# Designed miniproteins, single chains, continued (4), part 105

Each design is a single chain, and the fold is of that chain. pLDDT is the mean over its residues in the fold that is shown.

## One batch from the design tools (miniprotein)

Design m15888
Fold by ESMFold2-Fast:
Structure m15888 (fold): chain A 68 residues (1-68)
Amino acid sequence: SNEEIARQVLEEVRSLLREIKRFKELGDEKKAEEEIKRLEKLVEENRSKLTPEEAEEVEKILEEAKEI
């Protein structure tokens, strides 16, 4: 069950990164910031359900989102 949750979390995290990039490209800084906060919450709530490798991937995505 944790593997299924981890896969869904990774999919959602990647989807949020795409939305953040889209809003940044459109110049919608407020929407981008709102999606970054959603991404942060998703990571915080699910970190314990991830393997170390999955957690590292999620952290890299979050860092990328904040640096856009």
Scores: mean pLDDT 84

Design m15889
Fold by ESMFold2-Fast:
Structure m15889 (fold): chain A 65 residues (1-65)
Amino acid sequence: VLVVVVLVLDTSDLSGEEALEAVLKAIERTEELAKLLEKMIKEKDPNADVKVVAVLVVVGNAPPV
């Protein structure tokens, strides 16, 4: 089973440095969420063949990371 989670971060109200920090924190959170979901599914069904992918979409003023 493939689970895809899409998270959207709006950085339009942030400065470049603030946007970069927000993106880095959001990346960490998306990774944590993906791992948590995979763990919860496996705890409910240990034999489940499951892969969780989290995708972060940044909207607004964000420097490249």
Scores: mean pLDDT 72

Design m15890
Fold by ESMFold2-Fast:
Structure m15890 (fold): chain A 85 residues (1-85)
Amino acid sequence: MLLRPDPALRALLEEMGETRETYSEAEIVNLIMTYMEKKGLYDPEDPNIVHLKGTLLGELLGLDSIDTRDPTPLLEMIRRHATPV
């Protein structure tokens, strides 16, 4: 199923040069992971922890940090900020 990002999620994707109208859920997850790596958001002592305070991703999630071993916050955010087409 393809998803259409809302303006808030699209702003994050556009910061990475992504301008497509629709993406799969897996594509959006991979792009968010690339965003976290590109911005250097991973904790240097625990690479499963991502620091989000002051980022567009943090605003989308409403969280200052996440644990990447729990996919729930990212999947719930994608479902709130993208509509099936």
Scores: mean pLDDT 85

Design m15891
Fold by ESMFold2-Fast:
Structure m15891 (fold): chain A 68 residues (1-68)
Amino acid sequence: MEKLIEEEAEWAEELARKAGLSEEQVEEVRREAERVAREGLERGLSRSEIVARVIGVVLRAIGDALDA
């Protein structure tokens, strides 16, 4: 369980950094990805659904950075 949360958080962090987000934005993406993955596991969502939600977190953060 925790390993999946950590893997998704690390993946989201890497994508945010590659997208050119600031250190603070990368940390926020990591925290949000961990939260979303944990909630998904608690609700019994499939791995694919959890991954899709984590992707959504990264895409929203990139969009917000472009609008700033």
Scores: mean pLDDT 80

Design m15892
Fold by ESMFold2-Fast:
Structure m15892 (fold): chain A 64 residues (1-64)
Amino acid sequence: MLSPKQKEIEEEIERLEREIKELEEEIAKETDEKKKLLLLFRKTVLKAARDFLRRVLERMKKEE
């Protein structure tokens, strides 16, 4: 019964992982230290969101 919600969370995790990879590429190309810090901050926020969704998904798999 939880399959559609699990799929939705997995799709969000995949989207966040794609955004994180794109930011990593931007960080690698960035030579301005101030802009690099801002990109690193964005990456940290996206990683936190991904890790939160992974915990939700893990909990759902244990309960259902």
Scores: mean pLDDT 80

Design m15893
Fold by ESMFold2-Fast:
Formats: sequence, structure tokens, C-alpha cells
Structure m15893 (fold): chain A 56 residues (1-56)
Amino acid sequence: LDPATGAALLEEAAKRLKEKGYEASVDPQAVTVTVPNEAADELAKILEELLAKRGL
């Protein structure tokens, strides 16, 4: 993944986590996302779904 695509993916994942009531923050320049430990499994599921939709 290029950094711009990676950042967009993390932004979408963070948005979905917030919609589920979790806290999430994204640093698009570092291409990182910060979530609480209890949201880690949910984040992994969301990222898997988003990657599958992109054929990755």
C-alpha cells in the first residue's frame, strides 16, 4: 500500500470504530492509528474488511 492509500484506510477504520463507540486517532503522515486495547480486535476486523474490499 502507498502511504496515501494506507492513511485513507486507517481514517475509514477509525471512523467505523468511533461509530461503534470506541476512541481512535489517526496520524496520516506517520500512517498510524491509536486505539485502546479493547478496540484492537475490532480494528483488526475492520481493517481485514477494508483490505478485502480493495482486493488486498
Scores: mean pLDDT 75

Design m15894
Fold by ESMFold2-Fast:
Structure m15894 (fold): chain A 65 residues (1-65)
Amino acid sequence: AEEHLRKAIEAAKAGDVAAAKEHLLKAGELSSGEAAEHIRRALQALHAGDVAAAIEHLEKALEAL
């Protein structure tokens, strides 16, 4: 989970939304509780095109691990 979250953050910061979504989906499958909730919100933000909100939720998911 942690490695996929780090890769998702890096991809999102680089503007690679497709790679960020792939790493997020893998992190979500490996996570539960508060981390999983932030991963879900990050994925919703990426679908909406809100990269800044997605990065914020990804960082919160990493803190919740």
Scores: mean pLDDT 78

Design m15895
Fold by ESMFold2-Fast:
Structure m15895 (fold): chain A 68 residues (1-68)
Amino acid sequence: GVEELAEKYGLSEASKEVAEKALEAAKAGDERSAAALATAAALLIISEDLPAEVRNEAALELLELIEK
């Protein structure tokens, strides 16, 4: 889940919190909130002080978690 994603890529607490809310909205069937929160989480992830490839992989894995 999001906890494993954050640990795997070394994401900040801010990125983790927004990603967790995005996944919760997706599980609840709130498609609009899930899309908005997923976008916010992806923007936070790509703004992290991490290598570009790590940031991109983390953002893609987040999208896959929400899409399922």
Scores: mean pLDDT 82

Design m15896
Fold by ESMFold2-Fast:
Structure m15896 (fold): chain A 79 residues (1-79)
Amino acid sequence: MVEEAKELLDRAAELTKEAARALAEGDEERARRLAEEAEELMRRVMEMLAAAPPEEQAEILAYWRELQARVAAFVRELE
């Protein structure tokens, strides 16, 4: 489960970066589609978190925080 959640988080992070890039390029429609796909993956991760034991929740959340920091850095570079 933890590994599956991390894979979904990796995919959601990449889609979020692609959406941010598309938005920076003025492609609002593509940005919306990519953001919606990322949101669907995040919903699945939240369901997994709700069912996970505390130790696994902590590991998944720590991984998510690291990915959020990387996505924020990427978005900042887009100007």
Scores: mean pLDDT 84

Design m15897
Fold by ESMFold2-Fast:
Structure m15897 (fold): chain A 70 residues (1-70)
Amino acid sequence: SAQTRAQILTQQINYSISRFSSAPSDLINQMNTIRNQATSLANNPDVTDDQVDTIQNQYNSVMDQLSTSV
């Protein structure tokens, strides 16, 4: 379900934040914002796949920026 996808995404973001704790502050702040959005979706039983896809795409964008900043 979309809610389960949001729960998994929230866990992935938490793991990335712990792994990339030394990343630039702007990227850490972006990840924290995305995590808060993913957590909100994970707590919403009416969440849609489109909403999860939007947050997944934002997370992927930040991860791409992390790979280019090292």
Scores: mean pLDDT 84

Design m15898
Fold by ESMFold2-Fast:
Structure m15898 (fold): chain A 85 residues (1-85)
Amino acid sequence: MLYRPNPELQKLLETVGLHKEVYTEGEIYLAFIEYILKNKLLSPENPSVVDVSGTPLGKILGVKELDINDLSGILELLRKSMTLV
């Protein structure tokens, strides 16, 4: 399946080098992980917690923190910022 990101998510994807009209869910998820690593958002005290408060990603997802191991929860949040095509 292919998804079209909303304008805010597309701007975030561009910061990690993605410039397409549509993406697979896997491509968006990998870009999400790359964004977290590039911006050093993982907590050193708790490696399962990602602090996205005050970041563009946190504004897009509408949350202050994420569990990096909750793949299904992350994908559900990302789907709210993209449409199936």
Scores: mean pLDDT 81

Design m15899
Fold by ESMFold2-Fast:
Structure m15899 (fold): chain A 77 residues (1-77)
Amino acid sequence: SALEEAEKAVERGEEIVKEGKEKGLSKETILFMEANVGLGRIAVGVGKVAKDPEFALEMAERMLKKVEEALKTGKPA
């Protein structure tokens, strides 16, 4: 389901944050990544309450792309 995919995207985002910490990315980049993962978790919660799993998935996927880019570039944008 879209909600299960959204939850998996948030879990993947958390794994990428851990990888960023292991790679020694800056505190600013890690904080940016953690903030985006937190927003993804909020979007999943909102999607559950509003019965809008597609919203949860879209927001979680956007979060995941930002976190993946931060890992690739080492920068918070």
Scores: mean pLDDT 86

Design m15900
Fold by ESMFold2-Fast:
Structure m15900 (fold): chain A 65 residues (1-65)
Amino acid sequence: MVEEYTLKNGYILVFDSDEESAALVAPDGTVIGTTSVEPGAGLEDALEKIVEEGRKNLPELKLEV
């Protein structure tokens, strides 16, 4: 099942529980990062992992749900 969450600043977190993956998409549609998610992991764990990938290219990235 794929779930999409709109974060502050218009970023979108795409969480796919069947594929055990998450992606962070910028407001312009650019994919900022992707990561694998452990079975049973919650939205917050997926968000923390994807934010670390985003920080490499966005030094002041601060995301809140």
Scores: mean pLDDT 67

Design m15901
Fold by ESMFold2-Fast:
Structure m15901 (fold): chain A 86 residues (1-86)
Amino acid sequence: MAAELSPEELERLEELARKAEEAWAAGDYEEALKYAEELARLAEEAGDWAGAAAAYAAAARLLEKLGKLEEAEEYLALAREYAAKA
C-alpha cells in the first residue's frame, strides 16, 4: 500500500482535519480551505488516495462557498480521480 506514515504525520493529519472542520463550522471558509488543501497534499504524498479524495472534495465545497466555481470544479475532478484509485 502507500508509504507508512509516522505517528507524528498521522497526528498532523488528524490535527488538520479537526482544524478544517472547526473553521468550516465557524464560517471561516478561507481558513478551512487552507487546511483542506494541506490535508490533500499530505495525503497525496503518502499515497492515501481515499484521504486525498475526501480532502479535495471538502476543498471544492469551500471554493463553492467562496464563489470560486472554476477552481471548485477542478478540485472536484481531482477528488473523483483519487476516489477511483482508492
Scores: mean pLDDT 80

Design m15902
Fold by ESMFold2-Fast:
Structure m15902 (fold): chain A 58 residues (1-58)
Amino acid sequence: GGREAAEKGAAAAEEYAKQGDARGGYSVGMSGSREALELGDEEAAEYARKAAEKARQA
């Protein structure tokens, strides 16, 4: 579901950021956000988007 997609994207974004790949983290986090939004879960999409932006700043 949307929450699962967002949580997977957010977790992947954090992992990429920990490895120094801010661009990769942003990309996978935004992918999870987009999938959650397509599944109608706007709250989950926002969660993943914030994780993506945090990864980009790391």
Scores: mean pLDDT 83

Design m15903
Fold by ESMFold2-Fast:
Structure m15903 (fold): chain A 91 residues (1-91)
Amino acid sequence: NKEKALALVHRAIDATLAGDAEAEAALLEEAKPLVEKLSEKERVEIELEALRRLLERAEEAARIAGVSTETVRRALEERIREAEEKLKELE
């Protein structure tokens, strides 16, 4: 279940970065019932992996959002920090 949810989230990120909002929405909707069946720890693990993947592609994300790469990088790093803290609480 976690692996399938993660694969759909990765595809949603790829769709977002390609500017395909319809594909992003469809993939996230498909992932939703899978994510709801996961433990809180597994959900945070997926969130953390998705955020790290976006951070690696921060220039692309910034271009799509129409903001600076620094703005996107800072926002993603803060969200990663919050997710890492939450994961430690769930250990």
Scores: mean pLDDT 80

Design m15904
Fold by ESMFold2-Fast:
Structure m15904 (fold): chain A 80 residues (1-80)
Amino acid sequence: MPTFAQRLKAAKSEEEIKKLYEEEIKKLEEEIEELKRKAEEAREKGDERLAAVYETAAGILKAEIDIYEELTKKVLEELK
């Protein structure tokens, strides 16, 4: 499957770019939920270090979503 960067390079319109950012945000949100689930499971098993690793990874992905949301807002403004 092509990466997000490859799909973005192949995009031919602002509308297509907007859709790609929205799809990437949704994918990242799903990955964050999975990481939170794994963190909770690790904590339940007493593995606080592993739980912290998953929580940190989820935090990094959340920061990435915030960047994509700002980019999506800019694309939406250009599509007016």
Scores: mean pLDDT 76

Design m15905
Fold by ESMFold2-Fast:
Structure m15905 (fold): chain A 72 residues (1-72)
Amino acid sequence: SEEEERRRREERERRLEEARRVGEEVLALSDEELEKLSEEKRYEELRAGGVLARERGDEAALERLERVTPEE
């Protein structure tokens, strides 16, 4: 059970680290590159960027992401 709990924790941490890396890559992109992600419907990557920007309180990055995410 200890090994199983450790494995689940490690998996969660790994997923969070991967999401953070993707978010960092997305936030480093130009506006044109962000628009391309939106056109290709790569919304999971855009979401990762939004999560990271929100964690950092980066209002400028959030505004950039909001501009390439259409309203429902």
Scores: mean pLDDT 78

Design m15906
Fold by ESMFold2-Fast:
Structure m15906 (fold): chain A 103 residues (1-103)
Amino acid sequence: AAQREALLRMAQRNRDAATANIDKVDSEAKELGKKYEEARKNRDKYTPQELADIAREAAEAFSKAAGAYYATGTDENIQKGDEYVKKAREFRADAERLEAEAA
C-alpha cells in the first residue's frame, strides 16, 4: 500500500510537470512556426540563409514539443507528437532547400 501510494504520487507529479512543460514548448513551437510562415510570405525581405535559419528554429522547436507530447504517454498526445514530428521534418526540408539556394 505505502509503496503503491508513493508511486502513484510520483506518477501524478510527473504528469503535472509534463503538462506544464507541454504548454511552454507548444507555445514556443507555434510562435516560431508562425514566425517562419510570416517570413515565407515576405520572402523578398529575407536572404535565403536568414529564412533557412528561421525554418531551422521552427524545426527544432516542433521536434522538442513532439518529445514533450510523447513523454505523457496518452494516445491523444502521441498523435499530437506525430503531427509535430511531421511539421519539424517539413521545416527542416525547407531549411535544407533554402541553405542550398544560399550556397
Scores: mean pLDDT 83

Design m15907
Fold by ESMFold2-Fast:
Structure m15907 (fold): chain A 70 residues (1-70)
Amino acid sequence: SSILEALKEANKLIKEAEELAKKGKYEEAVRLYQEALDLVKRHASGTVRGEVAIHELTKALEEAKKKLAE
C-alpha cells in the first residue's frame, strides 16, 4: 500500500487506541498502538512523516504498557 494509505490507517488506529486508553482498556489500546506502529514501520519508515509517527507511537505504546503493569 502507499505511504499515505498506511499513515491514514495508522491515524485511525491511534484514535481508536486513545479512546480505549481513556476508558482504562489498556490491553486493547496496546494492541491497536502496536498494529499502527507495525503498519508505519512496514510502509512509511524512512520518511519524515513516518519517523515522526514511529516516535510518537512508540511513546504511546510504552505509556499504555506501563498502565497495564500498574
Scores: mean pLDDT 86

Design m15908
Fold by ESMFold2-Fast:
Structure m15908 (fold): chain A 92 residues (1-92)
Amino acid sequence: GIKEFIEKVLKRAEELKKELEKELEKAKKEGNEEKKKKYEELLKEVEELIKELKELLENLDSLPEKEVILRTIGLSLRLIGLEFELELLKSE
């Protein structure tokens, strides 16, 4: 169901956060201040996404089904965009 889908999106966002934390530590060790700043900004966006996914799960039974679907789509698209940004930053 939609709850299980949102839980999978949340798990994927938490995995992205862990990857970002590793890349941030690498940038810090390499003294790359530009990459460090970009990873810190991306990490904040991922943390906000995780918060919104958790809030959606907590309020699932109180929201209209259409609103749950639209929010789930929007948050899933944000995750895909953030994953793409990480790959671009890792490649150069």
Scores: mean pLDDT 89

Design m15909
Fold by ESMFold2-Fast:
Structure m15909 (fold): chain A 74 residues (1-74)
Amino acid sequence: MKEFEELKKEAIKLIKEEGYGVRYVMHRAAEKSTFAQAVRAAGAAWKEVSDYSVTELMKRGLEAAKEERARAAA
């Protein structure tokens, strides 16, 4: 799983260094691999990062969805 391990390491680095733009990380990974492989690598990377990072990703995802829904309802 050479390509998978490399993709996972890159995802971990982006999550730790940016902590911002989780959707961006997934999109960038998909450009280098199939979308399914990118999702698997991202999932594995999240298991390696701190709970704090995972919590931040969850908060940003919920906030973005709420904003998008508010704009659609207007």
Scores: mean pLDDT 55

Design m15910
Fold by ESMFold2-Fast:
Structure m15910 (fold): chain A 67 residues (1-67)
Amino acid sequence: KTDAVNTLIGLRLRYIGAVLEGNKEEAIRDLQELIETVKELADKGLIDPETAQRYIEEAKKEIERLK
């Protein structure tokens, strides 16, 4: 039903766009949405928990870098 890969790609592109625009607040919001989406996809079994944890940790590092 839902293409998990396409959803994650869309969120990553949105984040990249915010960074290129210099919109730090939007970039942080996009990363937070990415974390929540990854958690939901892992809970539904659409992505491996180990892969999900890696994406979440990378997104959290990026949020701290942007602050």
Scores: mean pLDDT 78

Design m15911
Fold by ESMFold2-Fast:
Structure m15911 (fold): chain A 61 residues (1-61)
Amino acid sequence: SAAEREALILEGLRLEAEGVRALRAGDHKTAAQLFREAARLYEEAGHPATAARLRAMADSL
């Protein structure tokens, strides 16, 4: 449903923001984990391009 997709996107945004904070703090391992979890949620929400971008970023950390 649209509500379920919106909930996935909002949780993905929350995890992405936490990942950015971890990255700024120099915690690359935590950032990578958070970006991968956000990517999973974005892919489930129907945003595979956003998911691929976050996975690529995580893989570079």
Scores: mean pLDDT 90

Design m15912
Fold by ESMFold2-Fast:
Structure m15912 (fold): chain A 64 residues (1-64)
Amino acid sequence: SQQLYQSTKDDIRKMLLEAGASPEEAQKTADEFAQRITQAVLDQDGDTASRLGEEIKRLIEELK
């Protein structure tokens, strides 16, 4: 749903900015991952959603 996509994107963007990403990188990464996570949730594909969440966490750790 549009609401799930927007909230997911906002959450990812905020986490990346807090970790030190540039506004441009945070927005681009949040857009890409939010689309894929939203689709995985709508498809009830928990494995893909979990994997994408792990990739985001790793990107955040790499920025610290």
Scores: mean pLDDT 81

Design m15913
Fold by ESMFold2-Fast:
Order: structure tokens, then C-alpha cells, then sequence
Structure m15913 (fold): chain A 72 residues (1-72)
């Protein structure tokens, strides 16, 4: 099963970038789209690159699978 570490390695994210992405996903799950976009922008700044809409969707899917595996 995919872990958060596996997601980080797959997308080339360090701990700070992964934390920003995780916070973006939590904010979106809570319905706070503005806060979610702020965290995505923070992740992009830390990574020195932009994430495409398609890449964001894949990261969200993989992150949710990793989180669900821990909570199940």
C-alpha cells in the first residue's frame, strides 16, 4: 500500500512541500477552496515549480489512498 513517504518520493517532494500539499488537501476537504489554493501556491514556491491541474489531481488521489490506509 502507498505511504505518504512513497507519495513524496514519487512526486519529488521534501517534508515541507509534502506538508503544504497535505494542508491543501485538508482545506479542500473542509470546503475552504481559498485556503487550499494558498497551500498549493506555498508548495509550488517551496518546490520551485508549478503543479499542473492533472498532477494536483494525481497527488490528491495518491495522498488520500495513503491517508486512508493509515486510518483504516
Amino acid sequence: HMTLKDVADKYGLNDRQLAAVYKAILAEDEGNKELAEQYWKRAEQLAGRKFSEEERKKIIEDMKKAIDAVRA
Scores: mean pLDDT 80

Design m15914
Fold by ESMFold2-Fast:
Structure m15914 (fold): chain A 56 residues (1-56)
Amino acid sequence: GASAEAEQRRKERTIAGIRAAGAKYGLSDEQVERLERLVREGRFEEAERELLRAIL
């Protein structure tokens, strides 16, 4: 449904952003995988906070 499609698009965009930030700021593959897992689980806010901590 439209709600599930919107959630999937949000996950895809967030994962793409995490991968781009990981490449730019030199995050480890394990750190990127952890952040992607949080996003796939719907824990967007936690993933964003952990990304910011890793790059700041």
Scores: mean pLDDT 82

Design m15915
Fold by ESMFold2-Fast:
Structure m15915 (fold): chain A 74 residues (1-74)
Amino acid sequence: SDEEVQRLLNEWSLRVGDVIEQGAAEGWSTEEIAARIRELGEETVRRLEELGRPEVAERFRRSTEELIEAIRAS
């Protein structure tokens, strides 16, 4: 359902925020933070596809790649 999709996306956003905050506090490299976010994004894509929402998964995949690029400051 759309509610399940939104819950999953909200959970991902909170987890990404936690990764960035913890990584900064503990002195993780930009690459370590990006790699962790990529792992979370890949899990979220798979779960969105399992919900039968491949169109949402594709948009989400794109947004995740843009976020990772921004974090890497490319």
Scores: mean pLDDT 84

Design m15917
Fold by ESMFold2-Fast:
Structure m15917 (fold): chain A 116 residues (1-116)
Amino acid sequence: SLEEQIKKLEEEIKKNPNNVDAYIELGRLYLEMGDYEKAIEYFEKAVKLGKTPEAYSLLGEAYLKMGRYEEAVKAFEEAVKLDPDNPYAHRLLAEAYRKMGDEEKSAEWQARADAA
């Protein structure tokens, strides 16, 4: 069950507070449930412990889902700095710029995503 999965991950974090993968998995579960505030909290912890393209991309996605477009752009830019050929981050960065009304930047990032 979803509740059992969350409980197991919370127990794992209590045993190992530096377990980046457990924070990422909890964030993904809350993101899937539409609890974007909790998803952001767990992805922020993952980023603090390990600055990976995955953690930044997921943080950006959670901000994007919450309508926090400027913060989403910042997170995706950090993901792209670490992995320039990240089509996942490129697609979501294009969406964030589109939501902000920057059609030129949106088109540029969409083209980069489509080229991968």
Scores: mean pLDDT 88

Design m15918
Fold by ESMFold2-Fast:
Structure m15918 (fold): chain A 92 residues (1-92)
Amino acid sequence: MDEGYELLLEGLKAYKEKDYEKAAEYFEKALKLMPDGEKNALFQAYFLLGKAYLKLKDYEKAIEAYEKALELYPNNEETKELLKEAKEKLKK
């Protein structure tokens, strides 16, 4: 049983149901259970964690998650755009 991947899917379900706090919890748990080398799964978990925190208006945590996603895929344009959005939301 791939518990990390199952938690990622549960997080996606919670995100679709707009339960962003539960989604973030599942994505954080998924990341703790995913081994090094699961690059695509790690990227998806960090990317979705960032989106969940963005919806929760926790912009600092959203930025951290998106920066971790970009460490895995530096050229992902959607993640770059969402990172910029989160940074703009921190401005007064």
Scores: mean pLDDT 83

Design m15919
Fold by ESMFold2-Fast:
Structure m15919 (fold): chain A 116 residues (1-116)
Amino acid sequence: AALAALAGAVAALAALLAALAGGAAGAALAATAAARGAIVAGDGGAGGAAGAAAAGAAAAGAEAAAMLGMSTAEAAAEAVAAALAAGEAGIGGGALGAVGAAIAAVLAAVAALLAA
């Protein structure tokens, strides 16, 4: 659903910004907050679960990248990639909306990195 795809994109951006600002712990907190926000917003089923999964994967990706000694940019890219995979899987049955939101999240993340 479009709301779940948007929640995934917001979670990916939140994790990316947290990775840039405060590393893996910040990314995990931001991603968790975004996932809860998506659930509370009334998606309460598959959409909320997809948002939570995307947020969790983004946080995990950022943490893994950081632990491997990757640069902040690499950690951010890994978080976005993890969010893309989780969003696609979590929306249930590979919804095209999830792919679209994931592409938008990658483009937004690249724009943010270029601006920073």
Scores: mean pLDDT 51

Design m15920
Fold by ESMFold2-Fast:
Structure m15920 (fold): chain A 86 residues (1-86)
Amino acid sequence: MKITVTITIEKRDGSVVTETGTFDNVDEAVKAAVDIVEKHLKLTPAERKILEDNVRKAIEEALKTGKPVTRTIKFSEGTVTITAEP
């Protein structure tokens, strides 16, 4: 099974970073998305959990519907937009 995840990070200084990956399983995709965000933003343990939960939900919804799912989360250090495509 293939799932494509695109992460867009908008930092407080207005800089924007976008990274895309394709994965064969949900856990690999969630881990990769968290690693990408943590390269650019310092997350608290609570923010990391919110990110993990939102990435997982986006992937699960995309797989159930067969349609792209986008979620946006505001953190203290920036805004993260997650797009999951089945």
Scores: mean pLDDT 85

Design m15921
Fold by ESMFold2-Fast:
Structure m15921 (fold): chain A 73 residues (1-73)
Amino acid sequence: MTEEDILELLEAIDKYIEGYKNGDITKEETIKRLKEVIKILEEALKDESLSEETKKKIKEKIEKIKKIIEELE
């Protein structure tokens, strides 16, 4: 996964969260997608070639997603 792919994924996550808040996506589907995304982001953090800025964004996004999942479950 390239750094650009990761940045696009981070943007897509925000759209999924907005979709849930607007009622466009079900709670069950949102939780499922967010859990899958956390796994992808955690795997991406193992890539030492990523910039520190990108790694920081990934970590912040993982924390945000985990909090949302806890609130939804």
Scores: mean pLDDT 77

Design m15922
Fold by ESMFold2-Fast:
Structure m15922 (fold): chain A 56 residues (1-56)
Amino acid sequence: MKAKAIKDYKATGPAELDLKKGDEVEVTRVAEDGRAIVKTKDGQIGVVPLEYLELL
């Protein structure tokens, strides 16, 4: 599922990804705690808060 970052996010841990507002990612899974597992266009996989994403 495609999603777009609605604001900048700075990773706080090694499993997380930095996002810039407007970045498009693929959401592969959403956890119950509101965290999304995403894949970037560059092929990186990591976790970001779902609240930073608009699902397309």
Scores: mean pLDDT 80

Design m15923
Fold by ESMFold2-Fast:
Structure m15923 (fold): chain A 63 residues (1-63)
Amino acid sequence: SAAERLAARIQARAAEYEAALEKAFGKPATVTATPEGENTVKLTITAGDLTRELTIDGSKARV
């Protein structure tokens, strides 16, 4: 599905995002992309004690 392709693209760059977040916030960071439905990806970002969830519509987003 489009969501699976988008999630795979985000995960392929996860290490880059995590390194940038760790440098910016000074805390360990993780980025996880989970496909939801056909075109939607749930992005879970953690930085130390902070957890943030974003919903990305794969039909509109470019990553």
Scores: mean pLDDT 75

